Designed miniproteins, single chains, continued (4). Designs and how they scored, part 33

Each design is a single chain, and the fold is of that chain. pLDDT is the mean over its residues in the fold that is shown.

## One batch from the design tools (miniprotein)

Design m13196
Fold by ESMFold2-Fast:
Structure m13196 (fold): chain A 62 residues (1-62)
Amino acid sequence: SDDQLLQQSWEYYDKFMKALENGDLETAKKYGEQSAELLSQVDPSSAELLKKTMEKKIEEAK
């Protein structure tokens, strides 16, 4: 269901943020891609915005 996809997307986003906090940019990128992919199945426009936001956070963490 859409609710399950949204919850899984959020869980991967949480993992993305934790990986960023640890300086693990490769792991962050992987979890971010999973989060956006799950969100894209429900809301493609929001998924594109999420991708841009996560890419910005990765660049700022470098």
Scores: mean pLDDT 86

Design m13197
Fold by ESMFold2-Fast:
Parts: C-alpha cells; sequence; structure tokens
Structure m13197 (fold): chain A 109 residues (1-109)
C-alpha cells in the first residue's frame, strides 16, 4: 500500500516536472520520500534535484544529487533516477557527468 502510494506520488512528481510545475514536483517527490522504498527514494531525490536545478537553486540541486547517488550505490540499475540525474547534471553545466549517467541509463535498455 505505501509502496503503491509512493509510486503514485512519483508519477505525479514526474508529470508536474514535465509540465514545468517545479514546486509541485518538489512537493510530490517529498511525499514519495516519506513513504517510499530506498529505490523509490532514489528516484524522488533525483526528481527534487532536477526541479531545484530548473529553479536555479543549484546548491539544493547538488545536495539532492548526492542523496540520489548514495542510494544508487545499493541499486545502480534505477534507469529513471539515472536519466533524471543526467538532466540535473546537464542543467548544472556538468556535461561529462551528464553524459556518463545518460550512457549508463541507455546500457540498461
Amino acid sequence: SSEKEAEEYLGKAIRAYLEGKYEEALKYAEKAIEIGSNEQKATAYAIRAVAYAELGKFEEAEEYIKKAEELLKENPENVTALALLSQAYQLLGKEEKAKEYSEKALRLH
């Protein structure tokens, strides 16, 4: 139940992000962090990272990148988190790191 509810919040967060509703994406990702598994928390931290980067809040973006990366050590095959971290690094101007995560996500195809 809590895992399914976390999945619904992650879906809402990603949808809000794609619609440019970054504050709404942050809110739904926070709810997923509260109730989700470590894998779901990694994705939620990555969503918060890209949303903060889109808002120009680069210090907060980098903190959530670090939190997502720590959880990715336990589950390195989280394709959604890898793709989101690629976008976050691209927004931070870290092109080589963005490419690394993008290529890793593609290899898990």
Scores: mean pLDDT 90

Design m13198
Fold by ESMFold2-Fast:
Structure m13198 (fold): chain A 79 residues (1-79)
Amino acid sequence: NAYEELKKEIERIAKEVVERTPDPSIAAVSATMLAVGLAIEAEMEGKITPEQARELSNYGFKIAKELADEKERERRRAA
């Protein structure tokens, strides 16, 4: 199931990028761009539909934002 495999890969990459990127805003943008890129590549290769690519892109944005928001909260607690 290409959709579920990509969804897991997007989750993995988003977590990795947010963990490695000290600035939460840069982390959110970077993770989102990578997730969108993965979804577009998979759609172009015919592995998923354009609708699924849009759903995965939105999911990647959501997860990246949630992880970055948590990192920002941790940063503010440390300030």
Scores: mean pLDDT 83

Design m13199
Fold by ESMFold2-Fast:
Structure m13199 (fold): chain A 99 residues (1-99)
Amino acid sequence: LREEGLKLMKEGIRLAREGKLEEAAKKFEKALELFEKVDKNSAYTGLALEYLSSVLLGLGKYDEANELFKKAEEIFSKVSEEEIEEARKEYAKLVEEVE
């Protein structure tokens, strides 16, 4: 499930770079759903919320984006800094692979 979620995150990142923000949001929403099924309070769930929030800001959906960003902050407050750093490095690798 984590690998499936990460694949969807990678597809979402690619779509966002192509300017297809609505399609990117749908991929991030699906990835978020998969991560939440594994662990709602994981760093992967928090990062998916951050990426979705960023795309929603790009779409002008400010209130929805702010709500999701706040949820990500709440999750990160419950997760170790080490776990957050590890997940961020894994997501950074996905970003590099899209280029």
Scores: mean pLDDT 83

Design m13200
Fold by ESMFold2-Fast:
Structure m13200 (fold): chain A 85 residues (1-85)
Amino acid sequence: LADAETWNNLGVVYKNNGNLAGAIEAYGKALELKPNFAEAWNNLGVLLESQDNLEGAAYAYKQALELKPNDEETARKLEEVLSKL
């Protein structure tokens, strides 16, 4: 859990520095360590959506929403992405 959080935090740092490839890798490692990490799934979805990878974003948001079904913000983002597919 702590290790996954460290990778998730590193992903945020990479994203803020414009290193999108590094951010994807870091979020991916967080999810490898903790597949039930809703925040990392949501962060990955936002990043993929910003790169116009709508299929990847939809998958990531679906995973986050399965873990947190009452997350209205993630549900809204998923609906928006699905409407563009």
Scores: mean pLDDT 84

Design m13201
Fold by ESMFold2-Fast:
Structure m13201 (fold): chain A 88 residues (1-88)
Amino acid sequence: YVSLAARAIQQKDYEKAIEYAEKALSEDPNNADAYTLLAYAYYELGDYEKAIEYAQKALSLDPNNAGAHTALRKAYEGLGDLEKAKEY
């Protein structure tokens, strides 16, 4: 499901990406990559608060996840919180 979610993001089908990432989490609730893909999908949909929430969850599971750091930075930039964005 993670690879299907990533493909959906590449196709700009963000709602389908969320569906596949949620299915990945139903199989493994500690899948940091699935949370990172949720963060990217919500960021692209303009839901910056959910993007932050899911990216923080990914970092709690894998602190070195580069995708989650990028998603957090972009989501904070989207909210206009440039000082917080500099931390990521």
Scores: mean pLDDT 80

Design m13202
Fold by ESMFold2-Fast:
Structure m13202 (fold): chain A 91 residues (1-91)
Amino acid sequence: MEDLEKAREYVKKALELATNPEVIQYLEDALQALDMAKEVIDENPELAVSLLEGAIGALRQALRLATNPEVISYLKEALEYVEKALEKVRK
């Protein structure tokens, strides 16, 4: 799913710039959830939905703590793509 790949790209870009250890941990948690969702999306869409909701939660926590404007921008883009992926999986 293109939206999941885009979300993953933006999370990785945020990780390259992030310096706050708590933000880094939430970004790593989001990446793991996105990778797991991609693996199960065809076989278990309901599990993929739960994993994508987990990724959204982690990204929202990262956004709450982030102070770097570029990291904030990448987090907002990642959230948009995860939300688009979630809408497509729920159909």
Scores: mean pLDDT 87

Design m13203
Fold by ESMFold2-Fast:
Structure m13203 (fold): chain A 80 residues (1-80)
Amino acid sequence: MKKAEELEKKGEEAEKKGNLEEAGRYYFQAGMIYSFNQDYEKAVELFEKAARYFEKAGNKEAAQQAKTGALNAENMKKIL
């Protein structure tokens, strides 16, 4: 969890600096770690945040990958 929190912090710092694609990458990496640890609610949040910043940066492919990550995490949340 500590590494995911550090990546979220780096994403926030990149966001404040206007480095939108870098922010998206950090949020995407944090989302992957939360998903691996089965914290799917947090993973969805971070993948959606990553998709938003990739979209703003004009990286449509990375935005789509992040949206897919969010969808996969949402589906895992629905498994009983």
Scores: mean pLDDT 85

Design m13205
Fold by ESMFold2-Fast:
Structure m13205 (fold): chain A 70 residues (1-70)
Amino acid sequence: SAMEEAKKSVEEAGKSLVEEIKEAVENGDKEEAERLLKRMELALERLKEEYPELVPIVEKTLKEAKKIYE
């Protein structure tokens, strides 16, 4: 279904973004890590308007990203 594909797409995109944030932190590029984190937060805000079912997936990924950044 479209929703199942959307969930998978969101999970994969989230994982990719977490890896980018991790790499930025490891390279000392805190500005880049913060920018990527803010992008994820904006994506979550937009997602809440259209697909609330996807929100828990993105929130979990965002928590992981914030933990890596901190």
Scores: mean pLDDT 80

Design m13206
Fold by ESMFold2-Fast:
Structure m13206 (fold): chain A 80 residues (1-80)
Amino acid sequence: MERLRAEAAGNIGEAIALAKKQSPELYERVQKVADLIAKNEDKLSPEEIAELSRRLVEGMKQGPEKALEAIDEAEKKIKE
């Protein structure tokens, strides 16, 4: 449990750092997604949060277009 939460926190931090280096828009959007994840912890399992965090980091590493896709997918899953 704690391991998955630590992984998610680390991944979210890395995604935010990568987004800040790429663009202000991407930085703002990833922070909003991180906030949505935190506010919806009761709707998401630690495993789901860890998986979302992994997808965000991988999207950031693939470039702005893939980063935005990962953010959109995360927002959609949280709102459903």
Scores: mean pLDDT 80

Design m13207
Fold by ESMFold2-Fast:
Structure m13207 (fold): chain A 57 residues (1-57)
Amino acid sequence: MKEKIEELRQKALDAAAKGDLKTAFEYAGEVRKLEGSDKSPAEILSEIALERQRAEA
């Protein structure tokens, strides 16, 4: 399950980078569903983006 969530997180960021916000939000929604989270898809996408920024070397 964790590997699938990680993959969807990467796809959400990739879609956002391409300017495809609809697809990015759809992937973020799938992440939300798999995590069983009450957070909105927009909040999930925001968290993923912040985590990526923190991880940059």
Scores: mean pLDDT 76

Design m13209
Fold by ESMFold2-Fast:
Structure m13209 (fold): chain A 79 residues (1-79)
Amino acid sequence: DLEERIRELEERARELLERGKELGDEDAVSAAEQALEYVGKAREALRRGDFDEAERYLEKAERYLAAAEASIEAKERAA
């Protein structure tokens, strides 16, 4: 269900954005903001019936979420 994936990725991105801000991790904040942008684009593509485009945007969002998580983990290990 694409709508469920969109909701789950949006929640994850918001959590990572807050954690990045708390840690002062600008790379994580930037990556999480990019993930939210692509989740928004995926939602709009889904509303237009562009399922292929929605999936491509979700793949980009997942890539940015992975980058944000990696940045936060590296920052936490350095502390």
Scores: mean pLDDT 86

Design m13210
Fold by ESMFold2-Fast:
Structure m13210 (fold): chain A 83 residues (1-83)
Amino acid sequence: LPSWISEEVLKKAEFVKIYYIYSPNSEKGKEELKYIKELLEKLGKKYEIILYEEPDPNVDPRVKPSEEVLELLEEIALEIGKE
């Protein structure tokens, strides 16, 4: 499990929206995405994964969202579950 994904956030959320930056040449990225999907399915959570390709080798695409992004994901999931 990538360190930027919190199981605690996933447990609280009824719906999870994940922004994932990946490199098409990275096997690790593919394995991480597969693991994330399996984890969400196992937890019985509704989810959406938004994929972004690595834009430029000179720009380091962070697969490590800030605490602010994680809070937004939790807030969105709680809002959707409230509906």
Scores: mean pLDDT 57

Design m13211
Fold by ESMFold2-Fast:
Structure m13211 (fold): chain A 68 residues (1-68)
Amino acid sequence: LPELSEEEIAEVKRLVEEGKRALEEGDIETALKKYQEALALVEKAPADNVQARAGRHDLTREIERLKK
């Protein structure tokens, strides 16, 4: 499918929010796991999906920062 479904978009947002919550609690491992799960969902979208490309970029940068 060329676009993420509304359910998939909602799940990505939920995972990102859970990741931010984990960071607020100092649980970097859980935050990384949640961001990686969100990235995996976004990566399932085709390369021509503009919204998915933006999401991949943002999530990849956040994961890289947390791995440092």
Scores: mean pLDDT 72

Design m13212
Fold by ESMFold2-Fast:
Structure m13212 (fold): chain A 73 residues (1-73)
Amino acid sequence: TIHALMPRERTSKEEIVRALEEAGAKIKAIDETPDSLRLRGEFDVDKAVTTLNNLGGSAGYGGGDEILIRFYD
């Protein structure tokens, strides 16, 4: 699982999903809460981490088929 922290004011959940899909991710499931976004699907780990960091987040390397994003104020 890739874990990322994202500033809430900088990037919307919709923008994050779109940016990841533009980077080649195939998102199959989205679980959303007010403070988190969990994405499951097929993606390249290095591209996903780079995309999240370029959006102003802080993403850590992790294996598997999940991306867990937590939002902060």
Scores: mean pLDDT 82

Design m13213
Fold by ESMFold2-Fast:
Structure m13213 (fold): chain A 68 residues (1-68)
Amino acid sequence: SAEALYRAIAIHELQTHYGLSREQAEEVVRLVREGRLEEAIELLKSAGLSDEQARRAVEGVAGAFAAL
């Protein structure tokens, strides 16, 4: 499905560009899909991202799913 493909791409990007584990990346994608953007940002920051990196990553994931 398009949903599964976009999820896989988002997980891969979070892992390769930001160094997240698969579990961390999957949780970020889940939180973004649930509209829990602040919790997704907090999780990314706990994983070592800056505030700017975390916001940008969340926007990217949200934008990808909004295009479905």
Scores: mean pLDDT 84

Design m13214
Fold by ESMFold2-Fast:
Structure m13214 (fold): chain A 68 residues (1-68)
Amino acid sequence: EVEELFKKYDTDGDGTLDADEIRKFIKDEHGVNPGQNVVDAVIAGVDRDGDGTIDLEEFKAFYERSYG
């Protein structure tokens, strides 16, 4: 389930989600386009290495904490 969602939003298949891909996920999930500060806060909350992207493991943790 979560892995299929990750793959759906990882459009270039590099194994990470950037800010635009996370924004699209949140918009699709909640039906409202989140503000940049919301996207930034989500990434900061799960991106431990500070590179501005979220890998599959980080995305799973985020999804389970927020929607599980």
Scores: mean pLDDT 73

Design m13215
Fold by ESMFold2-Fast:
Structure m13215 (fold): chain A 66 residues (1-66)
Amino acid sequence: MGLTPRERAVLKLIAQGFSQDTIADALRVSRATVSRLIRRAMEKLGLKNVEELKEFAKKNGLLTEP
C-alpha cells in the first residue's frame, strides 16, 4: 500500500470511531493535518467516503494489529 505510517495511524483511529480532534491530540498534530492525512489516504486508496475507508481498514487489519 502507498500509505505513510502517519496516514495508516489516522485510518486506524478513524476506523475505531475517534473524532478528528482526538486523533490530532493523540498524534500531536493540528486538526488540519489530520484532515489532510485522511484525504491523502482516501485518494491513494481510491476510496470515495469515510464508510469505504472504515471497511478498507477492517479488511487490512488496521483495527486489529497483526
Scores: mean pLDDT 74

Design m13216
Fold by ESMFold2-Fast:
Structure m13216 (fold): chain A 99 residues (1-99)
Amino acid sequence: SSDPEVLRQLEIEILASFAIMALSIAKILAKRGDAEGAIEGVELALKNVEKLGEISEEKELIEKAREHLEKARKAAEEGDLEGAIEHLEEAARYLAEVE
């Protein structure tokens, strides 16, 4: 429990889980037509993905998740909530693969 590698692995799992929760909330809000709420959820997911990128070696999966979250934010800002949902689903797929 005090092993640094165990603590790092737990932090990776927690950050990935928080990012997935945030994007899931963003997806629900987008489905309800709440573009502002969807954007806030994407921004929270991006913040957790940035922290995940600092500690995880799975840089390609994290960068793909980040790219899709940025595209989801842009789609929501442009009123394309269907496109935002598609990008949120892709981001979730990449984040679920982070170990």
Scores: mean pLDDT 88

Design m13217
Fold by ESMFold2-Fast:
Structure m13217 (fold): chain A 77 residues (1-77)
Amino acid sequence: MDEEEFEAEVDLALVLIYKGIANIDFSKGNYEAAIESYNKAIEMLKELKEKYPQFQGEIDRLIEELKKNVEEAKKKL
């Protein structure tokens, strides 16, 4: 169980890192780079949703948030 729990935490941490990078790029006006990083985070969350169905609702909320961030960045291009 420790390996599975640790893997989930590492996977989620990596998603949050990509979200953080995207937010920094967005704040600097690097909207194309922000969109790429948000899309990477979304793709990772889709994989986590399949791997950890017990967190589906929480993951879906985060995916929706990131999709809104992508659309906002696209409006700035």
Scores: mean pLDDT 81

Design m13218
Fold by ESMFold2-Fast:
Structure m13218 (fold): chain A 50 residues (1-50)
Amino acid sequence: DEELEKLKEIISKVLKRPKEDIVLDDKTTFRQLGGNGITREDLDKALEEL
């Protein structure tokens, strides 16, 4: 759960979106968030910062 909050913050910074616009749960994936054009490189970068 604390990992999800950290992921939200990192994704918020990577996508330049407010953290509150990032909905992350067990079924949500970077692919679903990537409807705005997130790439595998963005995914790897966000995960590396964890």
Scores: mean pLDDT 59

Design m13219
Fold by ESMFold2-Fast:
Structure m13219 (fold): chain A 99 residues (1-99)
Amino acid sequence: MEELREKALELIDSLTPDQLKAVLNALIDDPRLREKVKKALEKVYPNIDASKLTDEELRKLVDSLTPEQLKEILKIFVDEMTPEELRYVVEKLEAVKKA
């Protein structure tokens, strides 16, 4: 499982700003992963109650972030994953990189 986490982190560092936003928006589209995205965002911005954000407000916030902030959120998000969720996230990262 450690190998899968390392792969996810390498993929995140290799993505363009547009690809980082595309991945984060895809994760927000999944209701099961959306709450974990909100938690990762709260860890980066503790003054923001991300749990109270609508999907539209969350997407708008993501669109306003720098590439460095997007990478930080995705790395924190990866640390909260189960092995099965991490595999799914890696597949999403690879799909966005190929697009």
Scores: mean pLDDT 78

Design m13220
Fold by ESMFold2-Fast:
Structure m13220 (fold): chain A 62 residues (1-62)
Amino acid sequence: MIDPLEVELALHVMQLALDLKSKNPDKERIKEHAKRILELAEQDPRFAKVAEWAKEVLKELE
């Protein structure tokens, strides 16, 4: 059975990675994706490393 949390998390992770590699990155859009990734990843300890990455991205945007 496909985990809908994992699918949604994967889509946001891919979008954030693309936004970070953009020639002119939109900081607000990056923040929105990173925040959503963090909210999703914190729901399941399997995704602790993804949550940590999202926190680091948010920290670097300050």
Scores: mean pLDDT 79

Design m13222
Fold by ESMFold2-Fast:
Structure m13222 (fold): chain A 77 residues (1-77)
Amino acid sequence: MAEDLRRAAEIIGKLKEELEKSTDPFERDVYEALIYMVAAILKLERPEVGQKVLDLVNEGKYDEAIRLLEEEAERLA
C-alpha cells in the first residue's frame, strides 16, 4: 500500500541529487520540472499527502518533501 509513496521519495531523492550536481541552467530546470511532475502525479493518486508534497516542492524544500513521503509510507506500512 505504501509502495507509491516510497517510490516517489526514491525518485525525488535521485532527481534532487542530479539537480545538486548540475551547474547547467537548462539541466537544473529539467530536474526541477521532473520533481514537480512526480509530486503532481502523486497528488492525483493521493490528494491529501500529494498536495503537501507539491507545496514543499514549490518552495524548493525537497528534503522536507522526501521526509514527509517516508513518514507517510511508514504510517501506511
Scores: mean pLDDT 83

Design m13223
Fold by ESMFold2-Fast:
Structure m13223 (fold): chain A 55 residues (1-55)
Amino acid sequence: MSAEELLREAEADERAAKELEEEAKKSEGIKKVVLETAAAILRAGAEFLRRLAEE
């Protein structure tokens, strides 16, 4: 059931966060802050999923 699935979800969230971080580097002002915040949320979610997979 799903340590492997949790890890794959975490990897997908990490990839999405990386894409948002790259877009943030090309952005400025409020848009940059929004993209960086969204990326941080995805990374936090990925970390949580990895911890669940290790249980």
Scores: mean pLDDT 82

Design m13224
Fold by ESMFold2-Fast:
Structure m13224 (fold): chain A 62 residues (1-62)
Amino acid sequence: MKENEEYSAILATLLRAHGRTDIGVGNQLPFTAKLPESELGKLAKEYFARGLSAEEVAAELA
């Protein structure tokens, strides 16, 4: 995966993890993220800077 694609995958993984709390309402779109997108973007950059893949980020969030 290209660096930009990896960063985007990490961000998507974080968005999905924060969206999973509301399993009763929607499995389509983020209902109410715990953090705003700007903060999730900072976290995604931090994980990317650590050299983690989206799969590794998903494992750390599980």
Scores: mean pLDDT 60

Design m13225
Fold by ESMFold2-Fast:
Structure m13225 (fold): chain A 75 residues (1-75)
Amino acid sequence: MKEEAERYREKGEKLFKEGKYNQAADWYDKAGRLYEEVGDKKEAAISYRNAGIAYLKAGDTEKANEAFRKAGELA
């Protein structure tokens, strides 16, 4: 499960570098959820924060705010 979270984070990073911000945000969000499930709060917070940044770049302020809230709850 931790390896799956890592793979989802890497997918998000690749898509973010390609400018595919909506897709990147979705994969970062999925990675954050998996990191939470395995108890890695620090990586979960980072993944949700990166999802929030990607949502902002995509113009989705509502989803960005939700992602940043999740990251803040884990920090």
Scores: mean pLDDT 86

Design m13226
Fold by ESMFold2-Fast:
Structure m13226 (fold): chain A 91 residues (1-91)
Amino acid sequence: LEEIEELARRAVEAVAAGDFAAAEEAIARIAELIRSLADDPAAVARAAAIALRAGAEIADILAAQGRISEAEAAELRAELARRVAEAEARA
């Protein structure tokens, strides 16, 4: 989980800096690590919560920067919630 927390922080910092390629790579790595935890439902749930919080923060930063609308930020939050549910369902 420490690696997921560090990647989540890096994704948020990358988005704040406008480095969307680095943010995308960090998010992809988080998803891969969550899948690797599929045999530990408690770890999956904790990792999913970390990813969801980071995703919501990213959506808010993008909306605050005027890069996306409030509606697009809401769609990103919904997409992340769906992916969290899918990961938990596979655990």
Scores: mean pLDDT 76

Design m13227
Fold by ESMFold2-Fast:
Structure m13227 (fold): chain A 106 residues (1-106)
Amino acid sequence: KLEELERKVWAISLIETPEEIKPLLSLSIEELEELIAKNPDNANAYYLLGRKYLDQGNLEKAIEYYEKAIALNPDYAEAYLLLAYVYIQLENFEKAKEALEKAAEL
């Protein structure tokens, strides 16, 4: 049940990467932070910072940046999906379910 849910979130996030962020996928954390410093309303840059911190195992920073992406773009389905994945890793299934339900409404 849980492993299947994690696998679905992972598969969706890899396959359905938004076209808008594809050029930014190769940017480093430092380059993304510079982009945010110049354009603090760039939801895509916050989303990618969340992904970079998730890859490093820094779940707390990943949550922070996904929440910032969602605050700037409430329709950011991919940010909700990865936020759900992080909450599953933290065993916070209540918040994971809430994030998945938000993604499903979009």
Scores: mean pLDDT 75

Design m13228
Fold by ESMFold2-Fast:
Structure m13228 (fold): chain A 82 residues (1-82)
Amino acid sequence: SAAERARRIAEAQRLIEEAKRAAAAGDLDTAEELAKRAYELGKDDPKLQAEAYSILAMVYAAKGDEEKAREYAEKAQELAAK
């Protein structure tokens, strides 16, 4: 239903904001978990999925995983272009 879709989108948006706060606080593991959950809930919204992937790119860059950081940044750009 439209109400169920709206609830999923609202929860995904909330998880994205929580992931951003966790990343800013240096809690990279929590930021990664929240961003992945936001991606799953935001499946019907490419913009939300792009934001989740952007957070994952930042998290992996902060962890020193340059390869994963590049992969997630590229995926975020692809989704944002839709």
Scores: mean pLDDT 88

Design m13229
Fold by ESMFold2-Fast:
Structure m13229 (fold): chain A 68 residues (1-68)
Amino acid sequence: INGDGFVTAEELIKKLIELGLLEDTPENIEHVKELFKILDENGDGKLDEEEFNAFVETHGLNPEDFKG
């Protein structure tokens, strides 16, 4: 997670792999990138912290696990 309160697809993917929630395969990585693109309506490649936390909680994950 970027310390500026934004999350990129690459940072999210790295953290999911680190936590054992995602396998490091091209197929799974591409799937996460596509989901990110749907949420990123303005196309800047970033989610703000509130959008990211809502996404994580909606999928049954704990946002605190992504903050260190």
Scores: mean pLDDT 68

Design m13230
Fold by ESMFold2-Fast:
Structure m13230 (fold): chain A 61 residues (1-61)
Amino acid sequence: GSEETIKEAEEGARRMSEALGLSEEQAKEVIEAARKAAEEGKSPLEAQMVGLQKGLELAGG
């Protein structure tokens, strides 16, 4: 269901944030971006990719 999709997106975004070495505050922004994308109807993978993009923006500037 949609709740499961959101949870998978959040878990994936959290793991990606850890892999990127982001701060807890930056990780929260990545997780929020992924959650929002999943709520908008994106798949867990697509939502995680939105989170990754946000994480790269935060890491790069």
Scores: mean pLDDT 80

Design m13231
Fold by ESMFold2-Fast:
Structure m13231 (fold): chain A 74 residues (1-74)
Amino acid sequence: GAMKEQEEIKRKKIIKEKLEEVMANSHNKKELIELFNKMLKELLEKGLISKEEAEEMIKQFSELLNVDEKEFYK
């Protein structure tokens, strides 16, 4: 039903907002990348996101940060 789809969209929106908040509070790219990787791992372990979705998030986040994606894959 619609509620299930809306809940999934809401979860993804919340995750994105948390990532943007981390970016706003971080001064160093390295620290932000480390925190982002920890977030992704935690979300994956909780089953909140898929591995493919995590890769998409890395791509978007690297663009927002203006850094190379390879920094997130380490």
Scores: mean pLDDT 71

